Designed miniproteins, single chains, continued (5). Designs and how they scored, part 95

Each design is a single chain, and the fold is of that chain. pLDDT is the mean over its residues in the fold that is shown.

## One batch from the design tools (miniprotein)

Design m19521
Fold by ESMFold2-Fast:
Structure m19521 (fold): chain A 60 residues (1-60)
Amino acid sequence: SLAEQAVKEYEKLIKENPNSANYWLGLAFAYRQLGETEKAEEYIKKALELNPNIGDKSKL
């Protein structure tokens, strides 16, 4: 699925740039699409730790 492909792509991007809050947020949304709610929540928290102002919090 597109969500599974997105997970692989964001994991690769995070390996190269582990401090990019946007990549962690992208990974979280990909896991959300897969129904992996616990992983999505974990990665959203990671993104917010790196950048508290990332995205619109109402959409997290």
Scores: mean pLDDT 80

Design m19522
Fold by ESMFold2-Fast:
Structure m19522 (fold): chain A 88 residues (1-88)
Amino acid sequence: VEGWAKALKHEDEDVRIAAAEALGEIGEEAVEPLIKALKDESEFVREAAAEALGKIGSEKAVEPLEKALKDESEFVRIAAKRALEKIG
């Protein structure tokens, strides 16, 4: 968890995307770092964070994902909607 959470702050966008995807496999301990990644400067990182949060299914992600439904990127909005449907 610690190594992947640190990788979410990496300078390289591709590293941050990979970190968000890996954190989605870890589960509940990854929720807080992924919620922060929903505010990343890259739309691709925000999309990956939303998908990862949907995969984990934590109720803690509901309010942050509802805010992501208003994201400027259509891809992030779609990912947030799908994530909320999975958390249910």
Scores: mean pLDDT 85

Design m19523
Fold by ESMFold2-Fast:
Structure m19523 (fold): chain A 100 residues (1-100)
Amino acid sequence: SSEVEAVEKSREKLIEEAKKHLSEEAVKELESILKELIAEFKRALPSLSPLERTKVLMRFVALITEILVLLRQKAPEEEILEAARREAEELKEYIRELLA
């Protein structure tokens, strides 16, 4: 799926940037958060319409962009991880509501 490839590529780029700013432990936690979110998206894909897939992808790109901004602003590590956890949970909830 082109959507899965786009999401995985965005995750890889974000983790590469995160390695410049965060501790090794924080990078692992961020990667775990993103992999869990991507796994939920992959599980949902067969049940989502093309428009719904695009909406989820756009929200994922917005999440990645927000975390990149926080990294570049040198926000505290815990603030970055909390933002990632919050945004990922909101996107997972959105995916679940689309499936309901």
Scores: mean pLDDT 88

Design m19527
Fold by ESMFold2-Fast:
Order: C-alpha cells, then sequence, then structure tokens
Structure m19527 (fold): chain A 93 residues (1-93)
C-alpha cells in the first residue's frame, strides 16, 4: 500500500510538470481513496482537496469525484454538515 501511494504521488507530480492537470487530479483521487481505505482520514481529505483544486482548474468532471470523496471522508469523521455541503456541491455540477 505505501509503495503504491508513493508511485501515485510520483505520477501526479509528473502530470503536473507536463501540464496535464486532469490526469494529476485522477492520481490524487486514487491517493485519497487509498488513505481512506487505510483509515487515514486527514490524509484522504488533503488529497481529495488537491484533486478538487486541479480538476476545477482543468474544468474536468473529476470535480464531482473529488467532492464525493470529501463528502465521504467528512461523513466518516462524523462531520455531517460538511459532508452534506460537499455532496450538494457535487450534485450542482
Amino acid sequence: MEKEIEELKKKAKEYIKAGNLEKAALEYIKIGLLYFKLGKYEEALEYFKKAYELAKKANSPLQVSALEGLARVYKELGKFEEAEEYKKKAEEL
């Protein structure tokens, strides 16, 4: 798992350098999902947030996936108001 996350981080950095923000956002979504699976919710939030910012700049439909990821993590943290806010943002796109 750790080696997989490091490889995804490397790919994301390479895509950013190449100007491919959409592919970088996808790699960050994968990292967020892996941290979520590990119960590392703070790290999961960080990477879903990074994915959302890149997807937003790229005007990519990956914005929805990133926002859904954020909503899911906030729900697991018991932060239901934040979870509902991100869920609504995803539905409005």
Scores: mean pLDDT 88

Design m19528
Fold by ESMFold2-Fast:
Structure m19528 (fold): chain A 100 residues (1-100)
Amino acid sequence: SVTLSFKVEGFDFKEKDYYWYRQPPGKPREFIAYISGKNPEFKRLHPRIEGRATLSVDYEKKTVYLDIKDPKPEDSGIYYFAVKTDEGWVFSEGKELVFE
């Protein structure tokens, strides 16, 4: 398995919504996961990773986790964490993951 984590700074953690995006090689950035910081039971995963991914938040550490079990070659790409704000989207630096 692979775990993606992002520590959120500069925002009220419980009042924000958190997203993971993936950019496949040579393709546009696509949505992969959503979780509410206020109500973590409200979450959504892209159908491609449903059943083999888990999404969670740690309020003490202000960290969002995406754990992908049994990664497949099609899960490869650049992964971005994102926060939606009133001023628009704030994206993290991308992290490249390559699976065989």
Scores: mean pLDDT 82

Design m19529
Fold by ESMFold2-Fast:
Structure m19529 (fold): chain A 96 residues (1-96)
Amino acid sequence: SLAEKERELVRDIVAANIGQVAAEYILSISKNPEAKELAQKAIDLFKEARDLYEKALESYRQGKIDEAEKLHRKGVELFDEASKLLNEAEKLIQKE
């Protein structure tokens, strides 16, 4: 249903916000230049994923279902890449 798709997109927006905050935290505490670069790239991708999710939500509300699904899918791809980079940054800061 439309309401279920809207709830999913709101959850995805929240998840992207949480990912961004986690990456910003790593950027703030890390002394490793490689970890900082990965964290910054993750921040940028989480921000882009959030923008796509917000556009998808607006498209669903306007009845543009095909456009919304395309935007949502692109957002998920960027979110997954951001999460992978965040995990790599976390691994680097644990190596001493």
Scores: mean pLDDT 90

Design m19530
Fold by ESMFold2-Fast:
Structure m19530 (fold): chain A 86 residues (1-86)
Amino acid sequence: PKSKMSEEDEKKVEEYLAKAIQALQNKDYEEAIKYFEKVAKIAEESKDYLTAAEAYRNIAKLYEKLGDKEKAKEYLELAKEYEKKA
């Protein structure tokens, strides 16, 4: 199965990733999670499973920083499922 993200969606992913990185620099981990969730959603809709997996791995790491081990595990499992589809 070949999937290709539109150029419009690629631009949105880049913009949301830049905002997530800025939130990380400000130590606003909750805002960073929201932007990674936006990236993952666009990637899922375009069947870009590798980008979706990477976004979910970043969300899992941020939940670990916040001390939410249950959410971290849920997002890590989700990332692994998308890696199998890539």
Scores: mean pLDDT 83

Design m19531
Fold by ESMFold2-Fast:
Structure m19531 (fold): chain A 80 residues (1-80)
Amino acid sequence: FLEEIRKLLVRALAATPPEHRAQVEGYLARILKAVLEGKYDEAIELVRQLLDHPWVQANPELRAIVEEILKLLEEKKKEA
């Protein structure tokens, strides 16, 4: 799970336009911290906040990766 989430976070940052990289990096760091602390509800909320940005919705590659992160976190929360 942790390796899967880390790979998706790296892919999300790589798919992010330069003008939004700092903002996305901040979200990804907070998401990873929440996951490491077992705070899956907090991680899910952060991913949903990121998805709510119009520029994420307008970027099919980034949107798909962020949606995959959300799905993985929701599945993990149900197991925990």
Scores: mean pLDDT 78

Design m19532
Fold by ESMFold2-Fast:
Structure m19532 (fold): chain A 71 residues (1-71)
Amino acid sequence: SEADALLAEAERLIAEAERAIEEGRLDVATKLLSRVKEIAEQLRELGREATALAILKDTEELLRRVEELRK
């Protein structure tokens, strides 16, 4: 389904963002996480609200790590 494909893409992008953070590529991580937020909004529009909220929570935690590393 479209929702399953979007979920798989979000999971891949989150894993790539985590790797980018570990490597100090904070601008790359921010770009990847921005795309994940777009996917989460699409999932919400498709009625997958609980899944979208879980993805947004993970995304916000990673964005917080990026902000801490930029200080």
Scores: mean pLDDT 88

Design m19533
Fold by ESMFold2-Fast:
Structure m19533 (fold): chain A 77 residues (1-77)
Amino acid sequence: MKEKELIRKAAREMGLGDSVIDALIRGLDAGMTPEQLVRALAQALGLSDEDIEELVNIYKKEGLEAALRHLVEKARA
C-alpha cells in the first residue's frame, strides 16, 4: 500500500525507531485514517496544537505525502 510506504519513509527520516514505525503501520491495518496517523505522529513529536492543525490542513489540501514532508521538516527543527 502506497500510504504505508510513505509513512515508513517519513518516520525513518524523523529518526523514529522500528518499534514506533511498526506501531504506526499496525494502526493503519486496524483502520486508522491517514488524518489520524498525521495527528498521532505530530503528537508523538510533541508538536503544538497549532502545528498539528497546520499539518492536518496540508493533508486535506495537498495529500499525505505533502503532510509527511512538512512533519519531517518540523521534526528536524
Scores: mean pLDDT 77

Design m19534
Fold by ESMFold2-Fast:
Structure m19534 (fold): chain A 86 residues (1-86)
Amino acid sequence: LKEEREQLLADLDERLKKELAKTNDEKKREELKKLQEDLRIALEAMEFILENIEKYKDLMKKNSKAEIIERVLKERGLEVDKSILD
């Protein structure tokens, strides 16, 4: 359900924030920042899909969930990182 997903995603975001605060490695910090931003973008895309579920119902029959998310992100002018879709 949407509520369960929102809770899991909120928990993940909080964990990423904690990791960023503790990280001394510049490269790892950049990777975590990118993951946090990618997660935010994916959350927004998922919410958009859920709000328009009827429109995407037929598309879901033909494509994987990852492909649908990728399309929504691309339509918003965002470059998709496949690591967020796995």
Scores: mean pLDDT 64

Design m19535
Fold by ESMFold2-Fast:
Structure m19535 (fold): chain A 77 residues (1-77)
Amino acid sequence: MKSAQEKIDELLAAVDAGAPIDTVVELMRELAEIVKGKNPKLAELIERAIDGLRRRRMTRGQAKAVIESIKLLLEQQ
């Protein structure tokens, strides 16, 4: 299993490369699985961001900002 940090870096690279939304959603789902055992609230936040992306209510830039916020929170815990 990849670390949360490795998955976040993969996610940020995919967003910056303009990867399809389905690819970003899959990577975010994998990140949620990695963090849910240690921080269930962060997993919930990731799942809400996935829903926003799938419903086209969130831009790629907004998704990147959420991922960067999650990275910062994981580094500070």
Scores: mean pLDDT 78

Design m19536
Fold by ESMFold2-Fast:
Structure m19536 (fold): chain A 65 residues (1-65)
Amino acid sequence: SLKLAEAEGLARMIGSVLGLDVEVEVKDGKLVLTIHNASEEDAERFKKLAEKAAKNLGVELEFYE
């Protein structure tokens, strides 16, 4: 869906802006976000921003570290 593509783009942008190594995958109509080598503080910041963006678009997220 267009909303899913928008959420994917936003997640990639947020990761880039925060300087984080984040893998973004689309699986079963949701975004799977894998955060590599981040501090707990940076991972939490990313998760909060990504969740806010996805909530506005009605897209489900899963996070892995």
Scores: mean pLDDT 83

Design m19537
Fold by ESMFold2-Fast:
Structure m19537 (fold): chain A 60 residues (1-60)
Amino acid sequence: SAVVEEARRLAEELVRAAEEGDLERMEEKQNQLVRLIIETDDPEVIAIANEAGRRVREIL
C-alpha cells in the first residue's frame, strides 16, 4: 500500500540520518513516522517504525 511504502521510505531516511549524525533530520523523520502511525493506525506501519527505532538504537 502507498502508506506502507511511505513508512518504509521514512524509516530508511530516519536510519540514514542516524548514520550521518543528523539530529535535526532524525527528529523530523521520527515525527513524520509518529504522525503516520496516529493517522493510519496500521499495524504494519507501527512494525516498520519499531524496527527503524531498533536500528537507530544500534547505531547510537
Scores: mean pLDDT 86

Design m19538
Fold by ESMFold2-Fast:
Structure m19538 (fold): chain A 70 residues (1-70)
Amino acid sequence: MEATKLLQEGARALEAGDYERAVELFEKAIKVDPNLVEAYRLLALAYEKMGDEEKSREYYNKAIEVLKKK
């Protein structure tokens, strides 16, 4: 529940254009639930919106690795 709440708050920050706040909230979400694939995807999107292509690629790769886990 806590990770889902952080994810939702981060998504709202992302929609509002507060990309730095979105990153903070998504990073907190993955600390609570490291298997939350959606948090890594949204982190990658937030970094892409901020022009940080290197970190965006890093988090997309992390999302893929988490998705491969059974």
Scores: mean pLDDT 83

Design m19539
Fold by ESMFold2-Fast:
Structure m19539 (fold): chain A 56 residues (1-56)
Amino acid sequence: GASSDEALKYYNRGNEKFKAGDYDGAVADYKEALKLDPDFDDARANLNAAVKEKNK
């Protein structure tokens, strides 16, 4: 979508937070990426992974 560059920034920041174990922050950033680009399959997959890690 038109917001793909902005979505990618949130996605990359979410990945950094995920690696740091900040699953709450990662979830927030992946949700913003999907809000900007709903077809962002990688962000959706990583959001699902972060939610799963958060709920362990």
Scores: mean pLDDT 84

Design m19541
Fold by ESMFold2-Fast:
Structure m19541 (fold): chain A 67 residues (1-67)
Amino acid sequence: SELARALLEAAKELVAKGKEILAQATTKEELLKGIGLIIDGIGLAIEAYLLAEKAGDEELAEEARKV
């Protein structure tokens, strides 16, 4: 489904951005920002996984599981 793909793409972007922030983090505030983005990304990946499973999209579900 279009929604599941969009959620998965957003999830991957959030996790990637969070990791970039964590790699350069020098303050607790930057660390929390990076962690927050990763958590938000994982949440979107879970939603994408559930939607893909419901739609029978095994390939998309497997991709979402890897996030």
Scores: mean pLDDT 86

Design m19542
Fold by ESMFold2-Fast:
Structure m19542 (fold): chain A 80 residues (1-80)
Amino acid sequence: GKLEEELERLEKELKEKEKEIEELEKEIEKLEKELDEKDREGINRLIGLKLRKIGLEFEKELLKKKIEELKKKIKEEKEK
């Protein structure tokens, strides 16, 4: 049904966000290890990556809430 298709779409989006977060975490860790305290450009890039990660984590939490709500709706429709 339509709800199951929407659930599959949201679960796919969640997996994509999780992969992006994992890749950003690897980039952040690598940059932090290579960072010289005098490298203003490196510090600015690190801040940018951390801000992007915060944004993706927020989007991930919103997707998780939508998935949970949709799973509840699917369960309720099966009980009718």
Scores: mean pLDDT 82

Design m19543
Fold by ESMFold2-Fast:
Structure m19543 (fold): chain A 70 residues (1-70)
Amino acid sequence: SASLRAEALERQKKALRIQMERNLKWAKEHGHEEVAKLYTQALELIDSDFEEAEKLYIKGLRKEREIAQG
């Protein structure tokens, strides 16, 4: 139902916000400016454009993994 989908989306937004805030803190503390910018943009969009917020977060995670492997 529509109500179950809305509730699932709100749970996803809450979980994603917590993850993004944690990763943003890490990126800022370690001077990873490009990664921090992506996570900041994702957080700004989480309530207005959740799909775009997820895409930006995934892009940030990719850059973070590249840093960890280099």
Scores: mean pLDDT 85

Design m19544
Fold by ESMFold2-Fast:
Structure m19544 (fold): chain A 58 residues (1-58)
Amino acid sequence: SKLEEGLREIARKAIEENLSGDEVRELLEKLAKELGSKLSLLELGERATLLALEILEE
């Protein structure tokens, strides 16, 4: 899905560019607004964290 792809890109960027939590939150908020997502920031953050762990495991 577009949301999952966007979350994966944010997770990758956070790892590669060593983004702060505030920077990641801003990106998550912008993505959710752009895609009209009903998920909370907490849910988006949890999903992004799981994707980041998957990227680090690779």
Scores: mean pLDDT 82

Design m19545
Fold by ESMFold2-Fast:
Structure m19545 (fold): chain A 56 residues (1-56)
Amino acid sequence: QREKDIEFIKEVVRKAYEGALKAKPGEGSPAPDLKEVGLSSLEQGQIANEEMEKRR
């Protein structure tokens, strides 16, 4: 369902942001896999950008 896909993307972005803050140079954070969600790339990008902005 669309709402679950949106929540999934938000959670993934939050986890990626937290990982990036704690990662040391050269380690890298685990990249989120968003290809399995039923949202378009545009929708995924908008949700990810909004969540990233909240974390700044």
Scores: mean pLDDT 59

Design m19546
Fold by ESMFold2-Fast:
Structure m19546 (fold): chain A 75 residues (1-75)
Amino acid sequence: ADEAAERMLKQVEKLGESIIKKSETMNGDSVEGLLEQAEQMAKSLADDLNVSEEFREKLEKLLEETREKVKKIIE
């Protein structure tokens, strides 16, 4: 596996965990802004690294799971 792509997924996972934790204390609009920025950064990094289709699917699933968890906390 591409070591850079693996590091990207771990970074996105850690960022998602941080955003979920922040969603407990932050305003919902601010958290949505952080999610949008994180999603854009992750997608841009995936494009720059030219990650495989398998890694893109894993990234998309991770972003969806993170978004759902945040939504449950802020709503």
Scores: mean pLDDT 77

Design m19547
Fold by ESMFold2-Fast:
Structure m19547 (fold): chain A 62 residues (1-62)
Amino acid sequence: MVPQEVVDRVLERERELGRTLTREDIERLAKELGLSPEAVRKAYLDAEIEEGVKLLEEAVLK
């Protein structure tokens, strides 16, 4: 189970940079949070999947 705090931090970093997070960005964030890079990557993928589903639903509804 990925903590919501990790998901929120990942999305905030992406917004701040205005681009998709790179491997280095994920590794730095993992060090800041005291987590493994794999945990941060998993949170990022989960967040992107959920956001992508919302965008696709909005597109096909119109």
Scores: mean pLDDT 71

Design m19548
Fold by ESMFold2-Fast:
Structure m19548 (fold): chain A 57 residues (1-57)
Amino acid sequence: ADEIVEQLEKDIKEAKSIREVEFIKNTVETLVRAGVITEEQGNRLLELADEKIKELE
């Protein structure tokens, strides 16, 4: 789970477009629903994704 969370954080930071971040958000939501990551981990990733969206063109 921790390795997946670290990879998702990296993917969010390296995302080139809002569409890429939105795709990652959908992946995070799916992983939370599947029980692969915790709701707490998912919420942190979604917050990071929303911040990234605000920074993108």
Scores: mean pLDDT 82

Design m19549
Fold by ESMFold2-Fast:
Structure m19549 (fold): chain A 79 residues (1-79)
Amino acid sequence: SGQDRFNKGIEYARSHGLFGIDAIIAVLQALEGKDEAVIYDNPFTRMGLLSKLPDLIKVAGTLSEEELLERVEKVLKNI
């Protein structure tokens, strides 16, 4: 599920001492997955995250840590 992937990303970040933008990137990579069909049980979660994830990754290098965190939170709220 999407929540399981999110939790795995958070635990990965914690176990590797990742903070801020590095932690956010780890979570985004976990949410992206390699098989889109298996990522999410909720169609709104899948559509919301997968449609916006490429744009978030594209702008990650141009955004501050705080701006990237805000965009991640906004994507999650639209689930």
Scores: mean pLDDT 54

Design m19550
Fold by ESMFold2-Fast:
Structure m19550 (fold): chain A 60 residues (1-60)
Amino acid sequence: MKEVIEKFGEAVKARDLKAALEYLRKLPISEEEKELLEKELERLFKDPELLDQLFPQINP
């Protein structure tokens, strides 16, 4: 569970949409929430400025 959340965060920070979607689908949340978050994640990845604002500390 925690490992999936960590990998999801890493994929988002790496801007790997496909990896982020795969890990999002493995999250222990409802199917309705997964569908909503998948759509929202795709929208965020189309807006790199917003993505950078949400994850400004991608580099250690």
Scores: mean pLDDT 73

Design m19551
Fold by ESMFold2-Fast:
Structure m19551 (fold): chain A 56 residues (1-56)
Amino acid sequence: SEENAKEAGEATKLSALEAGHSEEAAERAAELAYKYVKLGKSDEAGKAAQEALSKD
């Protein structure tokens, strides 16, 4: 659902910022998590977010 996608995005952004990633990388990871969860691909959301953060 869209609600779950928004929560996943917000949680991903907060977690990334707490881990010391840049705001730009955190936003990018959050957008990918939101996109994949909204598409029903929750398993891929985590992988996509981690890949975005690895390029920070």
Scores: mean pLDDT 80

Design m19552
Fold by ESMFold2-Fast:
Structure m19552 (fold): chain A 55 residues (1-55)
Amino acid sequence: SVEEVAEKLVEEFGIDPETARRIAEAYANGDLIKAYMYAKAAGVDFEKVKEIFDS
């Protein structure tokens, strides 16, 4: 679920839960550009974000 992915993003990257939720929601909605922008703003490598969703 989006919530589970957001929790994983917080655990792996140490980012704010709100930021993680926004990344997870954008990715789940297929808005990869928006997800990329949120990840970049948080200082997170988007390639690593993709790895979490692919697990």
Scores: mean pLDDT 81

Design m19553
Fold by ESMFold2-Fast:
Structure m19553 (fold): chain A 75 residues (1-75)
Amino acid sequence: MEIIALADEFLKALQNGDYEKAKELGDKLIESITTEKQREIARNALLVALGWARSKGDEEAAALTEEYLKKIEEK
């Protein structure tokens, strides 16, 4: 499922400190959402990423993830 793969790559980019790549992957993730079920899957995956970022004290990763969570609700 492309949504899960994009969300996993987004988290890996954040873990590597590659915020530019994370933004690119986040944009692709939002663009790939066409159904409510895909939105739910993406939201759940980003909540996991947000939890990771907060647990590491990575404020940039947390802020970026929160931005994409907001964009999911607007899609």
Scores: mean pLDDT 84

Design m19554
Fold by ESMFold2-Fast:
Structure m19554 (fold): chain A 61 residues (1-61)
Amino acid sequence: LDKSARAVLRGAQLLAEGKPVEEVAEELAKETGFPPEEALELARLAAKDPQGTIQRAQQAL
């Protein structure tokens, strides 16, 4: 998985824990080093289908 795909998976996991998208974006920026605006877009992408994103990643491993 590339860095962006790993960030989306991590965002999906944080969203599944009940964190808001803005908080998830801040955490992704800290963990990955992506700019805040890019981290927010990745968090929004994960928010479209958090559980499905996690399931697809588990099946790919």
Scores: mean pLDDT 77

Design m19555
Fold by ESMFold2-Fast:
Structure m19555 (fold): chain A 81 residues (1-81)
Amino acid sequence: SKKGAKGMLDTMARSISSKTGLSIDTARDALQRILARIAGTDPPPSMDDIIRALKKVPGKTIVRKALDDLGKSQFIPQIVD
């Protein structure tokens, strides 16, 4: 659902923010860039684009790609179990 997708995006953004010390807005922007690429669209992705991306790729993988996008690849092992 759109509400569930937004909640998942917010949870991922808070996780990145807490691990990196970057703002939630910076984390959300990186997540939106990754989600747009997965959906095959330009950022910012629509809610339908986010839902499609989340169906294709696990949230942990999206967070890993966002950390890489931010140049914070050193935090990847802490996200991927």
Scores: mean pLDDT 75

Design m19556
Fold by ESMFold2-Fast:
Structure m19556 (fold): chain A 112 residues (1-112)
Amino acid sequence: NDDKVDQLMAENRDTPVTKIAYLATQIRRLIGLALAGASDEEIEKKLEEIKRLIKELKATPEEIAEAFRLAAELVSPEAQGPLLEAARLAEEGDIDKALEVVREEALRLRHR
């Protein structure tokens, strides 16, 4: 339940576990929007929210990579590969490239 993750984040947002869980939930929500046929504008808005959240949480490359891996476990099999690729790019410190992989996949899933 997304509401429980939001509440947990409000109570414990300074821990790596809650940062990872909250970021993973937002990434999963982005993929869910794409699968539901959300507009390009809605997808871009969600990506900007994720970028803002990464900055606000001061998430490390390792925490961002773990968030992508956790999100991969929560999405359909067809989206897992790109999320695991984004995790590898995040571990290398290339967060912009990781987010671009996720953007391209979200736009692809919208045309399903």
Scores: mean pLDDT 81

Design m19557
Fold by ESMFold2-Fast:
Order: C-alpha cells, then sequence, then structure tokens
Structure m19557 (fold): chain A 83 residues (1-83)
C-alpha cells in the first residue's frame, strides 16, 4: 500500500508537469496569434489549430493528474483502516 501510494503520487507529479508544459505551449501560441501582425490568415488558422491541440493535451493531463492524486488519497485511507 505505501509503495502504491508513492507510485500514485509520482504519477500525479509527472502528469502535472506535462499539463503545465502543454498549457505553456498553448499560451505561447495564443500570444503569437494576438501580437504577430505579419501572420497570414492561413498561418493564424494553423496557430489556432495547434493551440487547440495543446489545450486538449493540457486538459487531458490535468484530469489524469487529479485522478492519480485521488487514487493516492483512497490508498492512504485504506492504509489507515488496515493500521
Amino acid sequence: LEKQIQEALELAEKYRKLAEEYKKKTDELVELYKTDTSLSEEEKQQLLEEARKYASLYSAYAILSSGALFDAKLLEEKLKQAS
């Protein structure tokens, strides 16, 4: 149980870091879309599509991180009952 709790917490941290990375990429693309006046309409559409892709990955990893944290909490409660 203790090892499983540690593994769940480590997995949550890995997913959190991935979520933060994809959020940063999304924010950078959105900022470029807003500030770069040299972009064509085609380039703007490509930036928005890529930003949506990274935003989806951010959401997915954020959910996975929350799930792993919840799993760790359930395992901690189970360990307390066994002790």
Scores: mean pLDDT 84

